# Designed miniproteins, single chains, continued (3): the designs that were tried, part 62

Each design is a single chain, and the fold is of that chain. pLDDT is the mean over its residues in the fold that is shown.

## One batch from the design tools (miniprotein)

Design m10149
Fold by ESMFold2-Fast:
Structure m10149 (fold): chain A 72 residues (1-72)
Amino acid sequence: MDDALSVLETALRLAKAGLISAGTVRTAVRLVRQGRLDEAIQVLMNAYFRMVPSPTSEEAARIAEEALRELR
């Protein structure tokens, strides 16, 4: 449970930084729900290393916040 929260909190931080798309966050949330935490982490790290601003990062932040609420 704590690892899933940490992954989603990382997704929210990347979304607030403008570095992750809504599609990438949806993929990470799906992988977390499937218990595939290592793959979710890999998806987020790939987005971080690209360092490319995303026009959907505000939507990504909303998706991550909603997923965090569902796990609390």
Scores: mean pLDDT 78

Design m10150
Fold by ESMFold2-Fast:
Structure m10150 (fold): chain A 90 residues (1-90)
Amino acid sequence: EEERLLQLVRDAYSQGRGLDGSYLPALEALYATEEGRRRLEEAYLEGVRNARPDIRLRFGEALIKAGVLKEEDLGDGEKLEEVVRRLLEE
């Protein structure tokens, strides 16, 4: 169950997709535990890292519009991962 959900997260974000809302309860259950949070964060970051450049660009543009990323950080995997990590800690 958990590994399947993490695989879905990795695949969805690498393809520039979010998960369907039907997965929200399972994601919330993982996020409620410290270990589950770490695994979910890792899967999300892995998906972002493996995304096509055009998908990463669109994701970065959304973060720039939100004021959490600067244009100079767009395409910088380390900066993008740091921002994503912070968002997952909310």
Scores: mean pLDDT 63

Design m10151
Fold by ESMFold2-Fast:
Structure m10151 (fold): chain A 94 residues (1-94)
Amino acid sequence: GMERHRLLNRLIAAGLRLIGLEYDLELLEQRGPTPAQLQALIAETQDLIAELQRLEAEARRLGDDELAAFARRLLSRAQQLLQRVREQLARLQA
């Protein structure tokens, strides 16, 4: 019902945020990132991961397997982004 539509809208918003963070990394890689910029992107990506974990838990609570799967796909992508940003930061600090 209404709870499902609200959760879907929150997942769509989270997905758009993820796309924005992926583009932020691409722009930073083009311009040469600073450690501070990569640390900020790590923090934003960790915040998104925490939100996606809450959204997955809410989908499971509603018994909505489709929305839970959607949240898990976004979570996997956000975790991949986090790893890529951490690897870039490690290269700058080596």
Scores: mean pLDDT 91

Design m10152
Fold by ESMFold2-Fast:
Structure m10152 (fold): chain A 108 residues (1-108)
Amino acid sequence: SLKQQVLEDEQHQIGLLEQGIAAVRAGDRKKAIEIVQKAIERYKRRTKWLGEQGDFKGERRYSAAASMLQDIKDKLEDPSTPSDEVLQALEQQLGALRAHVRELQAEI
């Protein structure tokens, strides 16, 4: 089902965001940038696919998430941005994604 595919996709994104957070906490901003870029590219690919399936709410959500992650990546590339600010932004994205996964699981 479409819901099952969205659930699996969002679980994969949770894994990437958790890896990104771990990289920031370890002081490895280069690795965090690479991981966040992978999450952005995955959202962009899945945005197109969701539009093709007629899931316009999902398309809009994934497009917005990609933009928010791009802002976080830009902050990671700026050495003057404190790690705590980046971590707060990543944790907010992770929290929102986990909440949506719980909603999808309750409907399946």
Scores: mean pLDDT 88

Design m10153
Fold by ESMFold2-Fast:
Structure m10153 (fold): chain A 115 residues (1-115)
Amino acid sequence: MKEETITVKNAATERGAEEVKKLLEEADKKKKDNLKIVMADRDLEKVEEVKKELNDPRVEGKEDPSVGEDQKLEDEAIKKKAWTALFYYHQNKDKLSKEELEERFNSLLNGRPPE
């Protein structure tokens, strides 16, 4: 029999796991016994954890370093904003009022430069 293989990218994310669950439910409704789902992500360990949670023999994990490049850039941007806000807070906590410090900290977290 010809095996039907579906690849789900960013499968270590909550959204990716939900997509896999929906594919499994649709396969069960259609009685597709020959379905194989490949969960592809940069983090193979997280993929294997999600695979264990799903406990379905039709699911396989695959490491794909090209998957999640956009997510990595977003995560790095968030991390950089958080680091910038924290450094600004610690550098100025003794120089600014509590209200000014909180306003500028929140501004930096939202990606606006400090005034």
Scores: mean pLDDT 68

Design m10154
Fold by ESMFold2-Fast:
Structure m10154 (fold): chain A 57 residues (1-57)
Amino acid sequence: SPLLEALTREQTELLLKQLDLEIPADLPQTTGVAGLYARGYLNSNQVKEFEKLALAY
């Protein structure tokens, strides 16, 4: 989904809050799920939960 490839900073912050995760201070303006995983902001289980929430919007 294009939404999973390019999320705005605001969308990413909202989704992280929904998962009760810390918001990194250095979040880029646009980040995909793969980028968050590569940076270590999401583990493999959190990626699945994040994708489900992102696709709901």
Scores: mean pLDDT 73

Design m10155
Fold by ESMFold2-Fast:
Structure m10155 (fold): chain A 80 residues (1-80)
Amino acid sequence: SEVAEALARLEAGEAAVRAKYAAGELTPEQYALLMALGEAQRVILELYAQGKPEEGIEKAIEILRERGVPEEDIQKLLEN
């Protein structure tokens, strides 16, 4: 399914981010941001698959806020 393919790509992307961080290619701040974005995207995909896209967006926003992503950046993500 499209969702399963998107989740598999997301898992591959998260593994690549972890590998880059371990190799010293990312700062701790860049790593934290990319991992937070990946977690938010995973929640959106999982809840979309359950027919709950609005809950997915709400939980994604909560994750980004808890991880310290600025409100301006969260708004930009929602507008794109």
Scores: mean pLDDT 83

Design m10156
Fold by ESMFold2-Fast:
Structure m10156 (fold): chain A 66 residues (1-66)
Amino acid sequence: MRAAGGVEAARAIEENAEPGFRVEVQTADRAEAERTVELAREAMKGDLEVKATLHEDGTVELEIVE
């Protein structure tokens, strides 16, 4: 899935809280990318984790893992 921003990505994570769910976000810089990861992790509840891959171009890949 592709999200328009960190809030949309966090909502997608909350609504699709299952291992293997993935969402991509294009951010303007590293600070925005880090905020996107924080929002996604705050949205995740229970025994699941959010794996984040930050790219130098500001792209953030988020994956729900066990």
Scores: mean pLDDT 75

Design m10157
Fold by ESMFold2-Fast:
Structure m10157 (fold): chain A 79 residues (1-79)
Amino acid sequence: MEKEFEELKETFEKKAKELNADEALIEEGKRAIRELKEINASKKIIKSFIENIKKAKSVLELEMVIGVMQLYAAVQRVT
């Protein structure tokens, strides 16, 4: 749903700014979110990622969440 993806994107961008993430990581995160939208990820999955992003305390933790989003999207595309 559009609203959940917008919330995910806004939450990610806000957290990335708070943690002073590099532009490259911000672009990677935006791409991961777009991939989740392309596979039509459920509200439950999107809300789970929003929670994990909110809990990230470092750039490394944020990068780990991005990695999980990318892996989830990739797995869903082949299954």
Scores: mean pLDDT 83

Design m10158
Fold by ESMFold2-Fast:
Structure m10158 (fold): chain A 128 residues (1-128)
Amino acid sequence: SMEEWAEKVLEIAERAALQFRIEFLINPDLSDEEIEKFRQMLDEMVRELKEMAEALLNGDQEAFAEHRARLDKLIEEMRKWAEENKLSDNAKAIVDKAIEVFRVLADGLEQQLPPEEVEKRVREVMKK
């Protein structure tokens, strides 16, 4: 079903976000403020993916486009935050992977890709 499909894609998103939070937590170069800011931004990105999935299930193309645009804005804000705060190369690599994963997840929802294909693409980004 479309509901079961959406649930599986969102489960992949939440697992990826948790992994990035853990990678940020164990990085000794990061302040508590930077760790909390990254967590907040990841939580906001997951929320937008959930709203995009709900819009698709309701056939609401305008709501889907609005939440996709909000997600894209959050991605650019995260990239800019990492650059302006002069994060370490290791922390920037984590941010870059997070950005690429959330783009894969959003494209997966938009293209209605099978969850197995979405998970495969996310896994390939995580290997970098």
Scores: mean pLDDT 89

Design m10159
Fold by ESMFold2-Fast:
Structure m10159 (fold): chain A 79 residues (1-79)
Amino acid sequence: SEAEEILEKAKKLAEKAIELAEEAKKTGDKKLLLEAEIQLGLAKIYLSIGKLIGADEEKIKEVEEKIKKAEELIKEAEK
């Protein structure tokens, strides 16, 4: 379904945000941190769209968990 495709996009964006935030934390690269924040923002937008069009609740939870991990890593990388 389109809802599942949108959640898959949100998931990939959140996973990319995690990767970029981990790299930013290791290197101190502020550009990578900014890229992580952009990817996270896009993941949240796609998650919101997925919720609005009736995506599966378990898949929504999976994406929300990845978004939460990305947010935590970004906060750690800002230190």
Scores: mean pLDDT 88

Design m10160
Fold by ESMFold2-Fast:
Structure m10160 (fold): chain A 89 residues (1-89)
Amino acid sequence: SMEEGLRRMVAAQLGLVADYVREGKYEEAATLLSQLTGVPKEEALEILKKTDPEKFAEGLERVARDARAGKTPEQVIAEVKKLLEEMKK
């Protein structure tokens, strides 16, 4: 279905963001996060630079697994936004 295809695509994008974060490719990670969540790229980039990259990458991978397990794209995007908000602290 279109929804299942979107979930798999979102999960793949989250996995790619996790890889970028681990590699220190914060510009690329922030660009994808901004496109996925609607959070301004500059805000996402600032959060990534101040966050533990491994902890953030693990968080994204957990959300990606939730997406593959059947959460809607909207629920997955909300979880990514919540992860970004938690990482501000």
Scores: mean pLDDT 83

Design m10161
Fold by ESMFold2-Fast:
Structure m10161 (fold): chain A 92 residues (1-92)
Amino acid sequence: MDDVMQQTIQNSSRMVQSLSDSSIPQFNSQMSQIGDSMSQINSIDQQRLIQLMQQMSDVFSRSSQPGVSDSQRLSDVQQVRDQVQQTSQQLS
């Protein structure tokens, strides 16, 4: 779990570095909501949390690449947020 968490943190950092300053507040807001939902999932299903963290890490790795727009990056983060929130609700 810690290794997956570290990879996720590193890829999240790359996303922040790839975003324009004006997009960072929205990204941080989405990440806060993802964190809250992941905390709830962790108390119920650790394996599902690990899978979601790996999926998020992969999405952020791709979205942080050159040539991706800020609107696409924010859309990708919103999709991750929605997936994590839906999973949290289904497990609750």
Scores: mean pLDDT 81

Design m10162
Fold by ESMFold2-Fast:
Structure m10162 (fold): chain A 72 residues (1-72)
Amino acid sequence: SLTVGELMGVSGDVSAEEFKKWLMEELGLSEEQADEVLEILEKAGLIKEVDGVKVISASTPVTELLRVVAES
């Protein structure tokens, strides 16, 4: 199954800021829409804090991410 890391072409955990940038640049979302997606993911527990930085695990299945966003 496709993971967030595979989708974004990265091997390490993705910062919330890098994910927001990817949503805006690759998917064409507005800043407001990208912030709404991040809020949904944080509420669902898919964003964690590591050394003061909010990150999404590169191993997160894209199907789980899509399910969480679709249910909101």
Scores: mean pLDDT 81

Design m10163
Fold by ESMFold2-Fast:
Structure m10163 (fold): chain A 60 residues (1-60)
Amino acid sequence: SPRERARQAIAQLILAQGRPPSDTELRVLARGLGLSFETVRRISREITEEIKQGRIPKLP
């Protein structure tokens, strides 16, 4: 699903870069997948919090 693809892409970006995705990166992802920016931003916050707790992001 587009939401699962967004979650995967966001997790990959965070793990590769060691930082949360920028708003620009999230907007590109949202447009590419037909999702709202609000949806991808929420997913990014969830995954970022998991990493901030010193854990690997929980993927579907």
Scores: mean pLDDT 76

Design m10164
Fold by ESMFold2-Fast:
Structure m10164 (fold): chain A 103 residues (1-103)
Amino acid sequence: SMEAERERLIQEAMRYGLLGSKYIEEGKYEEALEYLEKALELFEKAGDDYGMAAVYANMARIYLKQGKVEEAIRYYRKAIELFEKEKNPRVEGLRAFLAELEA
């Protein structure tokens, strides 16, 4: 069914997202971005705004660790927009963090 297919896409996207997070913690940023890009594609196909927002936040973390502050700000803004649409409480923490980065 279309529902079972959507759930399968989300589960696969979550696995790639977890791999991305693991590689971030290991400092393997190129590998992390590769897995996060795969997760993003699958969450987009599934229409999962929360999943997409989580991936954008992780991409922002990578850019911040690489000293790419402008890129990090851009990706945090993408994450905030999607979390705000979902009325997710993570918005407040991300906005506060973004304000500090822009100061």
Scores: mean pLDDT 87

Design m10165
Fold by ESMFold2-Fast:
Structure m10165 (fold): chain A 95 residues (1-95)
Amino acid sequence: SKKDQWAKQIDNELSKFPNLSSKKKALLKYVLGANLLYKNGEKDLAVAYINDAIELYAEDPEIKSKLEELKKLIENNASEEEVSEKVEEIINLLK
């Protein structure tokens, strides 16, 4: 149920953005979920979440590029701060 607790936390954060499209909310769920998974040592699952986000945004070159950068940071064992900063950069693109 730790995964259920994390999913509930992410869904609660997403409820703060009622005017975002379902696609943008799905992207937020993937990137916030990946950040949380990475902070908890679940690197492979974090990468899987980013891969799902890349597939969802395959036709958006700017968002896709930033997601690929986030994936590389996770794969290269970047600091939690660097990963969180890239997540915030992606969230800011959804304005």
Scores: mean pLDDT 82

Design m10166
Fold by ESMFold2-Fast:
Structure m10166 (fold): chain A 90 residues (1-90)
Amino acid sequence: MPEIATLTGKLTLEKPQSDEKLQKAADAAEKAAKSVPGVLDVKVHTPSKDTIVVSVTATSLEAARKALEAAKKALEDSGLKIKSVELSNG
């Protein structure tokens, strides 16, 4: 099996959002990330009203980064304003 890369993005929002809006945005982000070639798994969690965590497992670090960028774009397209992004291996 090719080397598997896992990348976790912690996205902090400029303003707290409702749980319903966060869930819909998280679903959109997961779908967008899964559409990227080489992505094996995507997990999206909302640990607080102003934080979204996206974890991507992919066949390469490049694919994982593209998936995270797609997820971020889907969140922004859902009307969320992102204040900061923190990347970690996970």
Scores: mean pLDDT 83

Design m10167
Fold by ESMFold2-Fast:
Structure m10167 (fold): chain A 102 residues (1-102)
Amino acid sequence: SKAEEYLQKAREAVKAGDFDTAAKYMAEAIKLEKDPEKARINFYEVMAEVARAAGDKEASELLKKAQEAIKNGDYVEAARYLAEAIKKSPVVKKVFDTVMKA
């Protein structure tokens, strides 16, 4: 799907350290994804990859906990871990802000 194409481009941009491009492609991937559960899972996975690629170890660990919370259906807990990761990583915050503004 076009959503999966944008998701792949977002992940490639993360690996290249191009977080601005990654955020734009992620925003398009979320917008085009018709399955809200799949969109949510993909969002948390890419955010964890962003933190890891940026070298923000504490934010990366928090986002791993957010992914586990999503798997358990604990959306409130996942959002709390994401909020803490945003506070600890300027890169995660910038990517999050860009995705949410789109």
Scores: mean pLDDT 87

Design m10168
Fold by ESMFold2-Fast:
Structure m10168 (fold): chain A 86 residues (1-86)
Amino acid sequence: MKKIADEIIELAKQVVEATTDPEVKKLAERVIEEAKKVKNAKNKTEQTIYANRLIRAAEEVVRAATDPEVKELALKIIELAGQLIN
């Protein structure tokens, strides 16, 4: 659980570094914030809520980003976050 959240944080940091779009940077920072909440979640219900918010932010990165590398990083984040729900 904590390992997956840490991997998501690292991928989202790569999005922040790779993107030149300030809106995409804000969305990636939101992914980092929600992933930190997942890491600190006290129960499965809280983890699922934060993971779903994280997935929404990452989906918005995929839609807003024009760089294929940024889109690929965001898709990896969505895949990893899906593992946190189950």
Scores: mean pLDDT 84

Design m10169
Fold by ESMFold2-Fast:
Structure m10169 (fold): chain A 73 residues (1-73)
Amino acid sequence: SREQELLDRLSELARRISELILQGAISAEEGQELYDLLVRAYQAIQQGRLDEAQRLLDELEERIREIEERARR
């Protein structure tokens, strides 16, 4: 289902956030912003607002990607 696909994506993004924390690649402020987006996406999924959830997960993934690229430098 679309809900399950979004939940699977949420879990993968949460794993990537954890990896960034373990690597010391993320500031406290960045960590808070990413977790706020993660929580908002989860709430949107639970409320059946799947289009909003997808937009929030897209934003979260882009933020994670930018941090991962910065960490490689």
Scores: mean pLDDT 86

Design m10170
Fold by ESMFold2-Fast:
Structure m10170 (fold): chain A 60 residues (1-60)
Amino acid sequence: MLEELREEARRAEERVRRLAGDPSMPIYNQAMRALADGDEELLAAFREYVEAKKRLEEAE
């Protein structure tokens, strides 16, 4: 359901922010830094966030 997809996306975003060393930095900037640093955990969390956002977008 749409509301469930929104909650999923929000939880994924929170996970990315929790793992980030600088929570004030935009999510995409954090992902770029994680990629450069080889932070696989943060990158995996970001991939989940992108997937959740895509599902929400496809649901409308």
Scores: mean pLDDT 72

Design m10171
Fold by ESMFold2-Fast:
Structure m10171 (fold): chain A 58 residues (1-58)
Amino acid sequence: DKLRDALVEAAKETYPGAPGMVELARDIADKYPTEEDALKEIEKLSKDLAKGVKKKLS
């Protein structure tokens, strides 16, 4: 799943010492199956993470 992979990889790159952030990104991808809705939830959590996700999806 391109969206789920992008969220997980961006979380690993943005927060390499925080495995909880990877789990949260995974949960958001599973709960919000559309790119638009998932990005809105990620932006509420972290704008840096949202930027990383957008880069992976482009």
Scores: mean pLDDT 79

Design m10172
Fold by ESMFold2-Fast:
Structure m10172 (fold): chain A 73 residues (1-73)
Amino acid sequence: MEEEKKRKEELKKLGKELGVPEDKLDEFVQIVNDYDSVRKGSFVVPQSSIEKFKKKLKELGVPEDKLQEALDF
């Protein structure tokens, strides 16, 4: 759908703004989309899952103070 393409482009733009390298933008998009799926499919997202996604984003170069902003997108 067109909405999926727009979301992917918006997430790539956000990733660049947060300092994610261009070669890692697809991985960044995948991590954020995976978290969104967990959040939508789960009654409550476990803290351990949130911490794992934050760790993955930090490893891609997202600053610690922007991890929550990236997940909430």
Scores: mean pLDDT 77

Design m10173
Fold by ESMFold2-Fast:
Structure m10173 (fold): chain A 100 residues (1-100)
Amino acid sequence: SSSEEVKAKKFLSEIVPEELFSSLPANVIKDILFILQYVEATNNKTTDVDSLIEDYFTEYNPVPESLKEKVQKREQARQELLEHKDKIQKILQYYYQSKN
């Protein structure tokens, strides 16, 4: 868990100001890294953070509905990401600028 957080923070520090992510929970920081990897893998250029978070949980990291505990954890992670969507949108904008 800590090693994944350290890797995610290092990646983000190369692209965005530290103040945009240093205050975020460790799980949110890790999920942002995975979302950016998903964006790169799919050549996605969307600025719609709500749609991107939904796509991440449905296409990139899907959980079968039969696994209720995993569905609940996914929904909790999704809601926590949505609570930080303004910062995620700014991070996404910096990421797109770094690729152009």
Scores: mean pLDDT 76

Design m10174
Fold by ESMFold2-Fast:
Structure m10174 (fold): chain A 73 residues (1-73)
Amino acid sequence: SLEELYELAKEILREIVKKTGILPGDSIENTLRLANEVYEKLVEKLKEEGIEVSDADLETAIHRALVDLWKES
């Protein structure tokens, strides 16, 4: 479900933020870097578990995770 994708994307994003210290909204380049790293990690995990998801759903989940974490900061 999109909700499960969102929760997974948010978890991955929080881990990347903790390791890098880069926050969503720090800069356009840093925000795009975070989005790309979350996308790659999320695709890897889904492929490993044999789950197929549309790019639109992946992008929606990642966008929501980035916006929500930016608002929490």
Scores: mean pLDDT 80

Design m10175
Fold by ESMFold2-Fast:
Structure m10175 (fold): chain A 87 residues (1-87)
Amino acid sequence: STNMTPEEIIKKLIEKMKEELEKKTKELGLDEEDQKAIKDFLERVFELQINKKYEELEELAAFVESKITSDDEKTVYLEVAKAQKEL
């Protein structure tokens, strides 16, 4: 069969989103440590979603939201990176 499973489609979408975020964090001028933290955060979110850990995902979202102090794009990325490092 040449048909992809839904899980395989989701995996490819996740990889594309990782590529786009890597480009965005570099364009915003984040250092390598903060770039890695954003990637690790995205991977954590997807792992929780794939494993249907919805309660933990809600707790993670609330934790990160509590750390966001600004609507400035670069500042938001830096604060998300910092939140990931605290986990």
Scores: mean pLDDT 80

Design m10176
Fold by ESMFold2-Fast:
Structure m10176 (fold): chain A 95 residues (1-95)
Amino acid sequence: IVEELREVREILLKIYEKVKPKLSPIEAAVLAVLIGEVDFLIMRAERHPDDYEGIVRELRNLIGDLEWIKEKYPEVKEELDEAIEILEEAIRKAE
């Protein structure tokens, strides 16, 4: 889970750098919040490794947020699809 979340964080940073020159301040803030959400989940998974149910629920919420960004920014669809697949694999391994 922590390793998969770190991979997703790197993908989101690449997406942010790719779209940053085209973003409004509000759009940039939304992507920054998603990166912060991943950072929070990494910290939570490290501190509470036994809270698998809570972590899995938050991973599913993050997948929903990434699906929404994918619809809004089709130019990063491939990178977001990769991030979603990594998160789905993390959920499978947690079960």
Scores: mean pLDDT 75

Design m10177
Fold by ESMFold2-Fast:
Structure m10177 (fold): chain A 68 residues (1-68)
Amino acid sequence: MELEVRDLEVVDTGATSVNAYALTSATEEKVPVIFFATRGGVLVLTGTGARGRAVGEAAEKARAAAGL
């Protein structure tokens, strides 16, 4: 059971801004997905099961990497 952070392609709907993505879940795989928007791209945090302690650490790393 692992947490995975991936950079996705940035979506620029304007001149300088990136889009914010909402929390979503995979319908059939039931894998929760959290999106973080950043100027350099979109970070996707996914995971299965409970690593508990790693959840907060992964979230902080994603926020820092996103520059938010």
Scores: mean pLDDT 41

Design m10178
Fold by ESMFold2-Fast:
Structure m10178 (fold): chain A 76 residues (1-76)
Amino acid sequence: ADAIREAIRQSLLEAGIPEDVAEQVVKLVEGRVDLATASPSEIVEAVKDAMVELGVPTEQRQRALILLARRLSELL
């Protein structure tokens, strides 16, 4: 769970998303999916939905999702 949480956080930060917004995305995702049991596709969908809800710009959102998918492929 901690490795997946950190993968989400780091992917968002590398995409240029502010730390406060990245923290809010992580909290929304943890409230919606169990990171210990969720599939990579469920995690990516939850992160995408949280970023849309928080108004993350399309360019940053797209970059974050690409980075996240890559990080999750290394972990899962």
Scores: mean pLDDT 82

Design m10179
Fold by ESMFold2-Fast:
Structure m10179 (fold): chain A 91 residues (1-91)
Amino acid sequence: MDATLAAFVEALAANADEALAAMRRVVAEDLELLERSDFSEEMKELVRELADAVLAAMEAVKAGDLEAARAELRRALELGARLAELYEEEE
């Protein structure tokens, strides 16, 4: 995650549209793998919402809407925490 975020920020400074398109593709591929997984529907819903929040934050950064970006990142962190708790219980 951190390496991907750092690469995204660097690429966004040079090629915003290409960076966002690359991230959307990675997210789409990961969501397709998730749908084929044995995870619970609750966990799948949380991951879909997390992906949505991350992409929304990236779009807000690209648009220069730092308030919206901060709100979506906060939502992503909350969803990530819930997903981590659920994952611990399913191991």
Scores: mean pLDDT 72

Design m10180
Fold by ESMFold2-Fast:
Structure m10180 (fold): chain A 80 residues (1-80)
Amino acid sequence: GPLDELQRLSGELREAVKNGDRERVAEIARRIAELSRELGAEDLARAAEQLYEVALDPNASRDELVRAANATLAALDRLF
């Protein structure tokens, strides 16, 4: 179900951030945002949407990406 997919995506997001794979971070963030909206998880949806925008922004720093990713991961951890 959606919660099992979010748990899997949490692990994939941690790996993508560790590898500096911005394209993969964007793909994962988009999917987390979609699932979060289906679940009514407002804080997670907002964090994931912000992460998606940062991952696609060529002017966003590495520190901004890491901060946005950590906010998304914290919101995921609060859901479980």
Scores: mean pLDDT 88

Design m10181
Fold by ESMFold2-Fast:
Structure m10181 (fold): chain A 80 residues (1-80)
Amino acid sequence: MSAEEKAKKFIALLQELKAQTTDPEMKAALETVIAEIQHALKDPSVDVLQVIRNGATNILSLYPDSEVSKAIRELEKELE
């Protein structure tokens, strides 16, 4: 699977999680990570996989026991 395909799967998951959450701080965090990945996909000088790892790590650090973090961990496992 290409870096672009992995990035698109992450964006799709984060957009779905953003639509389902009622927490405005979680929505803002997800929206920020989505925007960073979308920006990385437009810039060939940026390591999009590193941007995904950084975004995932930030969400997992802020919300370690959330359903959002569980979904992110499961997707990371599927993309290995």
Scores: mean pLDDT 81

Design m10182
Fold by ESMFold2-Fast:
Structure m10182 (fold): chain A 100 residues (1-100)
Amino acid sequence: MEEKIEKIKNEKDPEKRYQIVFDALRDPELTPEEIAKLILAAEETGDRRVVNLALQDLGMLLFSKDPAVRERARKALEIVAEKSTNPEIRELAKKMIDEL
């Protein structure tokens, strides 16, 4: 986990940063809290595109046929909505949950 956070914070290529987050969203070993931490680490880099894409991906996972995948995505969005320092990101995450 710590290695993934450090890699995101130190990565200069936005496509590589997004790939780390994208892979994490689909990793069954990661908790909702860990997924949220990786998204928030990307936010700390100032990369709004990666954060928006990650939230869109989580929003798609809310419609997964697997209940465990849906619940993990929902919890990760709830944590981002609570802990993001960016009001636009908080509102986007909240909207994705509320529109279910």
Scores: mean pLDDT 79

